Designed miniproteins, single chains, continued (2). Designs and how they scored, part 61

Each design is a single chain, and the fold is of that chain. pLDDT is the mean over its residues in the fold that is shown.

## One batch from the design tools (miniprotein)

Design m6234
Fold by ESMFold2-Fast:
Structure m6234 (fold): chain A 90 residues (1-90)
Amino acid sequence: GHMYQGTVTITATTQQSAQIAAQRAAQAMSQIPGVYDISYSIRQDGDQYQGTVTFRATTRDQAEQAAQAGADAASRISGVTSVSYSITQL
């Protein structure tokens, strides 16, 4: 069957806030059944930091639930300035 890939992109003012936000997003995603292969990376982008959290899901509904849960968790972290997500069918 088709699988889905999700990406949550986090912008933060410090490396620490980006890392905490990515970790909280990954933890929230891990609670959604059918979500797997969760990973994240942090990079510096000028005077800001970008966190990228990626995951796979068995269904689009699970992917959307995971992306939303991850985005919500990340957005609650102090120093996070923006959060967005995208979902692609593989």
Scores: mean pLDDT 89

Design m6235
Fold by ESMFold2-Fast:
Structure m6235 (fold): chain A 90 residues (1-90)
Amino acid sequence: KFEELKKKIEELVEKAFRDGTRENYEKAMEEIRSLIEKFNKEHPLTDEEKEEVEAFLKRVEDQFDTNLWVADKLIAIGDEIDAEIAARRA
């Protein structure tokens, strides 16, 4: 039932965090949304359950965005350092 849906969503989120790439996060969000839509078709969610799911998804999205923002910043810093090293080796 609803608890099984939550467990499956948590498993998908955990898998996405292990790989930590933008593509994996986007794929996980698509799989999660598809899973919710399929579940809702078979077992219509109550307004309270829908609100809980939306709140959970918002938190997951915010967490993915934060992880990607940190990764993007680290890449930018690395590229800047590499450029400085290349310039000084000339």
Scores: mean pLDDT 75

Design m6236
Fold by ESMFold2-Fast:
Structure m6236 (fold): chain A 70 residues (1-70)
Amino acid sequence: LTEEEVEEIAKELAERTGISEEQARAAVLFVLESDGLITVEDVKRFAEELGISEETAIRALAEAARLLAK
């Protein structure tokens, strides 16, 4: 994936989840680095680092994985 493709996916993710584009970009990159294998500990760490709830982190990471699969 190119950086431009990552930015386009991040914009769509931000629109769908209500998080910032920067937070969405972090979610897309996190899923890419994890090859879609995300643990409960990964969700907690991600939520803490971005200052969002675990529920929001789960939704953002799940939507990022869905967008990357298409």
Scores: mean pLDDT 79

Design m6237
Fold by ESMFold2-Fast:
Structure m6237 (fold): chain A 81 residues (1-81)
Amino acid sequence: MLEPLSPTAERILEYLLKNPDAEFSASELAEALGLSQSTVSRALNILKSHGLVEAIRRGRTTYYRLSETTLANREKLLEYL
């Protein structure tokens, strides 16, 4: 079994599940959630390691979105956050 998500990673996952068609940089998520960019970046690495989000590089900026598997299970995941 994968390790449980941190509370910060769960908050970011919930935000992405509520915005399923969007891609966000770590800076955009930090601003939206009132967190530091370093805190968000660490949590995004955890989410990526669990296969819950995908990282997409555009130039020098990395954007994050829900993985296809997470999108397929979006409604069920929202019930457990």
Scores: mean pLDDT 80

Design m6238
Fold by ESMFold2-Fast:
Structure m6238 (fold): chain A 67 residues (1-67)
Amino acid sequence: DLQAKVDRAVALIDAGASPEEVEALVKDNETVANLLRGLHFVRQRTPAGVDRAAAEAAIRDAINREI
């Protein structure tokens, strides 16, 4: 049930959860965990706008390819 874990992880990122909370949900899949860390990092470090939206979409597409 990796898809449900990813959906919960994304919801937690949207709610401002810590990286540790997100990683705990997907600890059994290192690739997905690393992609979710990337999503969290982009959200923290990139100003809101087209560039952030594009980067987040690319990471979400990569996660969907792992599911």
Scores: mean pLDDT 75

Design m6239
Fold by ESMFold2-Fast:
Structure m6239 (fold): chain A 99 residues (1-99)
Amino acid sequence: NEALRAQVEAYLEELRAAARKALAELVRQGVISQAEAEEMLAAFDAAAAKVLADFDELLAFIENSPGSIEQAIAGVLFRYSDDRGQAALMLGLARLISS
């Protein structure tokens, strides 16, 4: 399952990079502060760390969920996230869909 773990880690890195860029744009536009952007990204990082720490739970979710591995990863990440982490995740997903 090392190949699947690497795929999960790669997708989490793509989501993080997309979220970081979206948050930077919101700071540039004056919608949020730099401190708020850093807090949201830290919340995302905390949720992503939980997904990787509880990898067996992610595997069970993938096994029992229809759709793509990416959709399953986003679903588990959303469940582990507080409101700030969920906002960062949604911004990252929106950016990936739009690019």
Scores: mean pLDDT 84

Design m6240
Fold by ESMFold2-Fast:
Structure m6240 (fold): chain A 69 residues (1-69)
Amino acid sequence: SEAEELARKALESVKNGDYDTAIEYAEKALEIDPNNPLAWGVLADAYYKQGDFEKAEEYRKKLEEALRS
């Protein structure tokens, strides 16, 4: 799906250290599929790496709740 392709691109961007691009692709994935655990994980990691700990915690909580359900 388009959301899966965008989430994959976001993950690849994180692996390359391109956190701005990772955030862009992950946000686009969430516009299509708001409940995408991979996109939440990418956003949590990317925001943490950029020092935006508040946003990182927000997405980490979403991911943890999804993994517990």
Scores: mean pLDDT 85

Design m6241
Fold by ESMFold2-Fast:
Structure m6241 (fold): chain A 62 residues (1-62)
Amino acid sequence: MEEFKERVRKLALDMGVSPEEAEQLAEEAVRIYKELLEKGYDPGTAEVAAIFYLLARIEEKR
């Protein structure tokens, strides 16, 4: 979980969002990831879905 959260945070920072927004997006992505795991999705699918959620949130703010 921590590795995924840090990877998401770094991705958001690399895309030019603020450190505060990157932290919030990373927390939201981790929440989505955990929810999908609880629903029985495999880790790879859950990770991809959480990343797409992150990208959509960044594009929405542009």
Scores: mean pLDDT 78

Design m6242
Fold by ESMFold2-Fast:
Structure m6242 (fold): chain A 70 residues (1-70)
Amino acid sequence: LSKEELLKGAEGALEGAKLALETKDRALAQVSLHGARETLELAKKLGDEEAAKLAEEAIRLSEQALQVAA
């Protein structure tokens, strides 16, 4: 798994989290949270600070989306 693939994964999770917050979609928030957590674990193992920062932001937004979702 390349740094580019990790960055794309983190970016995708972040976009999903933002969309889940806007639409109050609980299922999308759960999927984004899972993907972000997986990406963060891989980024930490590989020392990819950029992907880790994006994944942490995606986790934060996904958790907020779950809190506000019906």
Scores: mean pLDDT 82

Design m6243
Fold by ESMFold2-Fast:
Structure m6243 (fold): chain A 69 residues (1-69)
Amino acid sequence: AEEALELIEKLGVYAAIKGVEEGVKAAQEAVRHLEEGDFESAIKAIREAGKLAGEEELAERAVKALEEA
């Protein structure tokens, strides 16, 4: 889903702005898992990115967008 990908990219941008390298990597990992069709690992990585970036609500919106696709 385009919407889920956009929200994941936003998580990575916010992590980068806040200087949280591990959050950027988690967002990149989420995109990789999505491209591989591993939705469970993608959801886990999205939530980790949100936690690290301090954007847990944005992460849950990305998860919901993915589940609704």
Scores: mean pLDDT 82

Design m6244
Fold by ESMFold2-Fast:
Formats: sequence, structure tokens, C-alpha cells
Structure m6244 (fold): chain A 76 residues (1-76)
Amino acid sequence: MSLDEQLAAARDSFVAYAEELAAKTKDPQEGKRLLEEARRVADQMVAAIRAGDLDGLTKAENEARALREKLLASQP
């Protein structure tokens, strides 16, 4: 696969996982908000990788980790 195909697949997998967790949240509005943040973070990770921005990638990975913790904490 090309780098673009690999990045697209990784982004889609991250968003799909976030969608699964968001669908299981107790609060649909919070789930939707967290899913929108997941899409933003995934797009930032892809942009950082394409730009060779290691600091930006590290920041986006930290945001993704914090977001995952929030999604898991909002489970019933």
C-alpha cells in the first residue's frame, strides 16, 4: 500500500473505533462531541505525519490518548 492508503486506513480505523465507543456513551450529546474531536485529532495526526512534524504528531497522539480515556470513562 502507498503511504496515503496506509494513512487513510489508519485514520478510518481510529474514527471507526471512536464511533463504536461514542455509540455506547450514556449521553448522546457528549458522545457526538467526543466523536467530532476524534475526527479532528485523526486529521491532525495524518497532517503531522505528511509534514514530518514529530512534535505535532506527539501532541496529536497525546490528545488521542486523552480522548480515548474520556470515551471509555463515559461508558455505562
Scores: mean pLDDT 79

Design m6245
Fold by ESMFold2-Fast:
Structure m6245 (fold): chain A 67 residues (1-67)
Amino acid sequence: GVGVPEGTPEELRRLADGAEQAGDRLYKSGNKELAAVAYRTAAAFYEHSGDLERAERFRKKADELEK
């Protein structure tokens, strides 16, 4: 369902984008464990913004990095 969390959807998307970018940098530097944490953080922000498709994508990406 689409919720209205504390914080605007725009703010949550910016936070999600920031977490995604941090995850990409950590992955490129070889820190897959921290990259997975960053991608899970991005997924949580996307979910709270109502973007369930991107949330699911980044959860799967984080899970793949932990395998």
Scores: mean pLDDT 80

Design m6246
Fold by ESMFold2-Fast:
Structure m6246 (fold): chain A 99 residues (1-99)
Amino acid sequence: MTQNERDIEAVDLLLKAQNYVSQGKYDEAKKLLDEAMELLGSPPTLLELETRANIYEKEGKYDEAIKLYEELVSRYKAAGMTGLAADYEKKLNELKKKK
């Protein structure tokens, strides 16, 4: 499989994982996320980090979600995506109040 084919399959798996999170099917979401990680390798993509952080948040694992959202903020700032970074900073402040 080419890297481009793996990237396309991984993105599809991540989108399906987010759909399962929306349905409350966290075990199914995690399986798809793990499959996407095997295809993408390291370092993790922004979509992978977003999906994993959302799963932890929905499971009530706020400390784990916070760590991933902090990484997302850092990476979006580095990419010049200041609006997305600000959105995740707001989410971080909300999650830190819940822990």
Scores: mean pLDDT 79

Design m6247
Fold by ESMFold2-Fast:
Structure m6247 (fold): chain A 107 residues (1-107)
Amino acid sequence: SAEDLANLAMLYAQRGEVDKAIELAEKALKIDPNNPYAYTALAFAYLQRGEVDKAIEAAEKALKIDPNNPLAYAVLGMAYEKRGDEEKAKEYFEKAKKINPNLSIIE
């Protein structure tokens, strides 16, 4: 399913296998263009490449579709941390953790 492809894309992104993550996320979006998890996987993959602005854009697209996506908030937190915006990073990490307190990406 599109969800399975998006979940696999996230796994590859977290492992630093960025090109594979992007390929799988794009396949998920071809099946379901409104899949918030595919956009979240793209955002994480762009973060791993240091493409911070693309990561923010993809994460914001995920949140427009699903405003309660804790992974998208976590990616925004990491992206703003890379931009040096520690206050925004903290706000997004707190939002992600409030939605999912077991989210391992948040320290």
Scores: mean pLDDT 83

Design m6248
Fold by ESMFold2-Fast:
Structure m6248 (fold): chain A 79 residues (1-79)
Amino acid sequence: SIAEQARDALEAALPEVKKLIDEGKIEEAYKKALEALLSVPGVSKELAEEAAKKAVGLILQGKEEKALEAVRELVEKAA
């Protein structure tokens, strides 16, 4: 599904997103997550922006699995 592809795209980007967060580069981390989600066919810019913002917020709290699930749920609800 598109939702599973979005989750997997964010999971693939997680190491770089976490590295940017650890470096204090929160805006760059957000842009990286957004880029990953926009790479998935069928994910709109608006949905990718909402999902990336939610995911980065959860990753900042150390909730990586919850971030992946939140992205999957947001994309699934929009489909």
Scores: mean pLDDT 86

Design m6249
Fold by ESMFold2-Fast:
Structure m6249 (fold): chain A 70 residues (1-70)
Amino acid sequence: SNLEEFEKLLKETLEKLKKAKSAEEAKKIWDEFFEEVEKIYEKMSPEEQEEALKKLEEFNEEATKILESL
């Protein structure tokens, strides 16, 4: 499902961000993430979009913490 694809993308992106050695690397990972998010989100149902926003909020908290530590 689109929601499962989205959740997988969130997990893989967090792992990449944790392995980033510089703010520049983290920015590239972040930019690629948002391009993929747009593609998945556009093909989601309203119900999937609602659940995706909830998961994205949790992701943003973790990602911000990682980015601020760089």
Scores: mean pLDDT 81

Design m6250
Fold by ESMFold2-Fast:
Formats: C-alpha cells, structure tokens, sequence
Structure m6250 (fold): chain A 90 residues (1-90)
C-alpha cells in the first residue's frame, strides 16, 4: 500500500520519496489514501526517530497542494506538521 511505502521511505530517511508518494495521491484526487499515508508517515517518524525528515516531506507535499489550489488538503497537512513539530520540541 501507499502507507507501507511511505513508512519504508521515512524509515530509510527518504523524505523526498515519501513526499512524492503523497503528492501522487493528491494529484490522483485520492485524498483519503493521501491522508492515511500521512498518518503512516507520522507513526514511522515517531517509531524510527525521523521527525525532521517527516516534517520536510509534509512541507514539500503542502507546497504542492497549495500550488494546485487544494487548500483543504494543505490545511490538513499543516495540522500534521504542527503535531510533528510539537513532538520534535520535547
């Protein structure tokens, strides 16, 4: 699944690869699977100590969503970025 591929990318420190998977789902209009993949990204970031990589991946995906006028998706990505930044500040 896309969620499993995102988990693997984050585990390996591949933030761009994780972002690309999420971006492809956004481009396909598959918002539900994109958000499920973002949840998997957050879980993997916490499990594997890859918070900074995950934050960067979500920032890339958010910029893409904004450029496409998908502001609802961008807002949901902002919320996930804030959650990860709060974990990083611990």
Amino acid sequence: SAAERVREAIKRGDGYGAAKIIIDLIDQGNEKEALESVDALKEAALEYGQLQVAIEALRIAREHAIKQGKYDVAKKLDEKIAELEKELAK
Scores: mean pLDDT 88

Design m6251
Fold by ESMFold2-Fast:
Structure m6251 (fold): chain A 85 residues (1-85)
Amino acid sequence: MAEELFEEGEKAAAAGDLEKAIELYEEALKVDPKYVKALLGLGRVLAAQGRLEEAKEYYRKAAEVAREQGDEELAEAAEEAARSL
């Protein structure tokens, strides 16, 4: 399930295992390509690795998906995160 893969990714990120966190978030997106939490998780972890252009891409995609789902506040937050990188 995408949610469970995301939860495992969050645990990996909290443990400092950024590579494993990326793999788990990517697996969550293979299950649900519009899973906004995993898109935001990828943006966060990629930014932490200094992969700023990739992080911006995922934040922008998260904003698009959040807006499609009616979450304008989350979309604006994701757009701001992309702009601040």
Scores: mean pLDDT 87

Design m6252
Fold by ESMFold2-Fast:
Structure m6252 (fold): chain A 74 residues (1-74)
Amino acid sequence: SKEEKLQAIIDEAVAELRRWFAEHPDASREEVKQAVVRVVNRLWERLDAEGITPTPAQEGEALRRIAAVAQEHL
């Protein structure tokens, strides 16, 4: 389903950011911000490519999950 694809894409974005932090433990605040922007942009591009239009609540949840990972490293 589109909902299952949406969740998989969000899970992959979160996992991508976690892997990036593991590979860049000494990343600067600026590098962290740039990595977050890239992950968020890829998330939206992947959803668009799959023809998925997230609800505002789903967008908020995706951004909250990504922000939580970033906050652990800021």
Scores: mean pLDDT 88

Design m6253
Fold by ESMFold2-Fast:
Structure m6253 (fold): chain A 100 residues (1-100)
Amino acid sequence: SKEEKLAKLKAKIAEEIAQLEAEIRELEAQPKTPENERRLLYLRAKLHVLRTEGEELIKKLIETEDLSVDQLYAKLNSEIERRAEELVKKIEEFKKKVEK
């Protein structure tokens, strides 16, 4: 059912959020190299998208797509990654304006 798909996808998102929070904490404990700062920015952006937009995206995918939970999760991850990358670009553009 759509309700079962929603519950399962929400559980997968909760697990992904917990993993991202752990990765962010570990990376924050490491030296501030450009590589680590870029990775941290991306992970924080992805976490923000998952927390603020994840449930809405899940509901939209379930309503529009007749796919399995795993297929819906793959599409969800693709859209979250796209939105996270867009958020990173906006943050970097803002930083460039503040540094002027």
Scores: mean pLDDT 85

Design m6255
Fold by ESMFold2-Fast:
Structure m6255 (fold): chain A 79 residues (1-79)
Amino acid sequence: MVHVVGDKEDVEKIVNYLKSKGIPARGFTELTMEHLPYFAPGDTVIVLPSAKVDPEAVEVLRKHGVEIIEVKSVEEAIA
């Protein structure tokens, strides 16, 4: 599954785009230690520039087999 983290409007745009392509996706406005149970090994997380991210949560997810992709723009996330 693809998870998108960032501002609500940007997240909704990307999640709807991915779903329109048949890709299972969901979104969050932030990525913190409390969000860790929502992710599974083999999942992908797209981090938008607008995202409120706890660096510790990112490192824990990487260690547990979650792919973290930090993008420079909303457009890059849908390219």
Scores: mean pLDDT 81

Design m6256
Fold by ESMFold2-Fast:
Structure m6256 (fold): chain A 71 residues (1-71)
Amino acid sequence: KEKEEKALKLAEEAIDKMPTDVERAFAYMVLGLAKASGNLKEGIDLLLDIARRFGNEEAVKLLEQAKKVLE
């Protein structure tokens, strides 16, 4: 639980670094669904892939930290 809370905070910070409201809304939906279904690691992996494709370096760094916390 403590690791999940830390990972969620890092993922939320990463979403805050995303440049558009649409991108943030999509990311929040992915994170929320992943948390609700117990697939938080998979959700973070998806967000990390998306952030890398859009070249969002700050979000990538935070999502990599979130993933490492869950490992």
Scores: mean pLDDT 80

Design m6257
Fold by ESMFold2-Fast:
Structure m6257 (fold): chain A 92 residues (1-92)
Amino acid sequence: ELEELKKKAEEGDAEAALEAGKLYFTQGDLEKAIEWFEKALELDPNYAEAWTYLGLTYYYMGDLEKAKEYFQKALELDPNHEAARKALEYLE
């Protein structure tokens, strides 16, 4: 549940912050999704999945340059990150 995930994220749980962002993303609240993905990255800046979801969120907002930048960052951290690799290939 979103409120429980938000509480865990405020307590320092990067995974809970990522999951809260995913729930906002699914609801179409892209601004809130970005806020919580950024929170996940504040807690763990090497969290490749959070970089990937930031890229996806900016892609849906129409910011293709930021989307590409964040997918590239995810691949720099995890070269085997399938979602980020496929997204970059699609944008190129």
Scores: mean pLDDT 84

Design m6258
Fold by ESMFold2-Fast:
Structure m6258 (fold): chain A 61 residues (1-61)
Amino acid sequence: SEEEKEKARKEFLRALGETIRYIGDAFQARLEGDEEKEKEYEKKMEEALKRMKKAAEKIDE
């Protein structure tokens, strides 16, 4: 339904925004030499990417 697609679009945008933010955080941690924080932000980025992919699949139905 259009309402389900709208919810999926909002989730996609949320997950996209989180992914971009975590990419920036990971690069900042790398510049500061904080390898532990870099890895933590990389994991959070991967989780956000998975949510973005699931939302995209619902939009494409």
Scores: mean pLDDT 85

Design m6259
Fold by ESMFold2-Fast:
Structure m6259 (fold): chain A 92 residues (1-92)
Amino acid sequence: SHMVEEAAKKAKDAAEKAGLKAEVDVEGNEVTITLTGANVPQMAAAIAGAGGAMYAGAEADVRVSGDTVTVTIKGKSAEEAARGALELAKSL
């Protein structure tokens, strides 16, 4: 939905301002954000953001490979998914 895509774009923008390469994919109420070039503090920030998404009621999964962090946020609704993505944006 438009709401989820806007929230995902805010997370992408926050990551890019932090010096990361960010790619986002939105499928229904699921947002996948791939961050490339992350240092250890930025990885910790992404993990904290995923925790914030879970606290906001979304499901979140984090995968780390080298300097790449993939965060997947899934909501029961578009509003829940969007809130989760915004929590990730706030942590980056």
Scores: mean pLDDT 85

Design m6260
Fold by ESMFold2-Fast:
Structure m6260 (fold): chain A 71 residues (1-71)
Amino acid sequence: MKYKIKVKGVKSLEDATKLAEIASKFSPYVVAKLIGENEAEIYLYIPESKLDEVIKAIEDAGFEVLKVEKV
């Protein structure tokens, strides 16, 4: 399934790259967009059973997950 995850704490291009690298461990297709001050949207294709694992990986890296949407 395709998900859009809104993440806070993305302050730089290096943070965006780190976020994309984390997500790429779960999905071969990852798109990250900076959408505001310290915020990014990440798009990925994963099974629903992996969603909690992805959220935990993002949070363990020091980011905050604000919203998760199925798209």
Scores: mean pLDDT 80

Design m6261
Fold by ESMFold2-Fast:
Structure m6261 (fold): chain A 81 residues (1-81)
Amino acid sequence: SLDDWRERLAKAQQTIDDAQTQIDQLRSEVEQVRATGTPAQAEAAAAQADKQIQRLNDLMGRAQGVRDAAQGALEQSRLLD
């Protein structure tokens, strides 16, 4: 239904926004460890953050695909009305 596509669009956008916020937070946390921690702690924090950022970028890519599909479905429905 159109309501299902609207819900998918809203959830996809929320996922994108949340992932971007988490990436920004992870980058800030790594910079804090670099400033206050040991070199070993900084390396470990950066490696862990890079893994998480990669997962978040993959999640955003999938969510962008869902958003684009939902937008297309909603637009097509408007043209048929």
Scores: mean pLDDT 87

Design m6262
Fold by ESMFold2-Fast:
Structure m6262 (fold): chain A 80 residues (1-80)
Amino acid sequence: ADELLAEARRLAERARELYQQGLTYHKNGDKEKAAELFREAAELYRRASDLYEQAGHTDMAAAFRSGAEELEKKAEELEK
C-alpha cells in the first residue's frame, strides 16, 4: 500500500509540474512544446490512476484518469 501510494503521489506531482510548464509554453505561443508537455502529463496521470486503483483508491483513480483524458484532448487541439 505505502509503495503504491508513494509512487502514485510522485507521478501526480510530476504531472502537475509538466502541466504548469505546458500552460506557460501555450501562453507564450509555443503550441508544439505545450502539446508535448500536456501529453507527458497525461501519461503520468494515467500511471498514477492505475496505482491509486491498485491501492483501492477508486475515487482518486477516476479523477486522475479524467484529468489525463482532458490533457490528451488539449494536446490534440494544439496540434490542429
Scores: mean pLDDT 86

Design m6263
Fold by ESMFold2-Fast:
Structure m6263 (fold): chain A 74 residues (1-74)
Amino acid sequence: MAKKAGEKLLEIGKEKLQRAENDYKSGKITKEEAKQYYKGAYNAARLAAQISGSPEAEKVADEAKKKYNELEKE
């Protein structure tokens, strides 16, 4: 059960990360909206990593945090 929940949360994290990157670059969403997507991606991926111990989930969480921090500086 826990592994399946972690896999679903990882998928959500990956989708939010991709959406933030693609939609912000295309001008579809604002910087503030992109930051919320990155925050959501980080939270989902972090929870996925805690539940499943997935290295991929840790990498997605790290990527989302890095992208969020980059936007905070801009």
Scores: mean pLDDT 81

Design m6264
Fold by ESMFold2-Fast:
Structure m6264 (fold): chain A 82 residues (1-82)
Amino acid sequence: MEELELDIEIALLRMEVSVLRLAAEKIEDEEVKKEVERLIEEARRLIDEAERSKDPEEARELLERARELLRKAREIIDEYEK
């Protein structure tokens, strides 16, 4: 069950990365766009690292960090949309 749970979390976070990347393309401010893209890319790297990790606890910590980065990216996008 542990591997299945991590696989599902990884898949969901990868989908969120894709959604946020599409949203970031609509940002006209180049500095804001670069910051959002940086956060998304760092999150993607953490997700890739979690998928390669043999330690479930390490993988969970990496995915938690990725979620926080994606949350920050979404917050910036939401502020830009207002």
Scores: mean pLDDT 82

Design m6265
Fold by ESMFold2-Fast:
Structure m6265 (fold): chain A 70 residues (1-70)
Amino acid sequence: SREEVLERVTEILKEAGLSEEEARRKAEEIVDAAVAGDSVRAAGLIMELPLSDEQRREIGRLAAEAGRAA
């Protein structure tokens, strides 16, 4: 579900050092872009964040799942 993906993305962003408020806001932006089919915006948002390669791959996978479920 969107909520499950949102929660998991938020958790990864918190592990990357974002505050809970920042992580949730950024997670919503990424998930909303993916659900809208805007893969370029979703990728751009992910690239702006201080993420490891592993974290980027996992968030990209989760965003793709959200987009398919929409």
Scores: mean pLDDT 83

Design m6266
Fold by ESMFold2-Fast:
Structure m6266 (fold): chain A 116 residues (1-116)
Amino acid sequence: NEEELKKLEELLKKVIEKEGENTESVASLLIQIGRLYYKLGKYEEALEYYKKALEIAEKLNSSLIPSAYNNLGNAYYGLGKYEEAIEYYEKSLELDPENEEAKKNLEKAKEELKKK
């Protein structure tokens, strides 16, 4: 939904103007925007938003870091970059071992590598 994407991008601009770039709210909005790009099949754009979210989350030592890693894995998987997807899913699981979504996605990426 491109209308939802535009609304979140405008909200992001407003939050950055008011609160600054290095906030947990900004990192969370960047993940949400990245997920919308991912749903639209725009995996390169999703990657860029997830990388920005990770950079901010790392500066804040935020609990969003495992989620950012898992979403980076999803975007690399969408691009057919299964080795990179595996690496990011493993990084997510090192920080959040109980993440069932990341475990399932890791196994899917490993199965894709076995196909050739």
Scores: mean pLDDT 87

Design m6267
Fold by ESMFold2-Fast:
Structure m6267 (fold): chain A 55 residues (1-55)
Amino acid sequence: SLEELIEKLKELVKKYKEGDFSVRPEIDHVLRELIKLIGDPRKAMEIFLKIEKEL
């Protein structure tokens, strides 16, 4: 679901900010799934940027 993908993305972004750069391919994968689910890359990117800003 959308909520599950957003929660997973938040977990991965937290790890990345804590120095676990190995999660970058997983972040990219979740972003692609988010784009597919929403059907709009711009909206998916807005969600990602908001998560990065808030974490």
Scores: mean pLDDT 82

Design m6268
Fold by ESMFold2-Fast:
Structure m6268 (fold): chain A 70 residues (1-70)
Amino acid sequence: KEEEAEKLKKEAEELIKEARKAIEEGDYEKALELLEQAANLVEQLTELGASKEAEELAKEIKELRVELLE
């Protein structure tokens, strides 16, 4: 369980990192797609019971989305 959660967390972190780069490059459509993929991984983390890690990643995703859309 913890091993699966660790992999999903790392994948979500990589997607968030790529989304930040897309924002810096002005590719907002790509950034939104990457953040949506990361959000799906966060939902899987919640299903696995890794709620604290999911909450931290969800907060980061929300912050980036608000900055993009607002």
Scores: mean pLDDT 80

Design m6269
Fold by ESMFold2-Fast:
Structure m6269 (fold): chain A 55 residues (1-55)
Amino acid sequence: GLYEALAQRDLGLTPEQLALAREMIAAGASDAEIAEALGISRRQASGLTRALLAS
């Protein structure tokens, strides 16, 4: 949705990295694990998690 597109643009993530983030969130991954996998900060990973879970 719109929040996923905005998160992708704001963080410079590819569609593949955004899909990986969604899968990790669905699996219960921590913000630290997501940050490490995507090469972003824990604050950015927290924001991304909140954006992807927003409805």
Scores: mean pLDDT 73

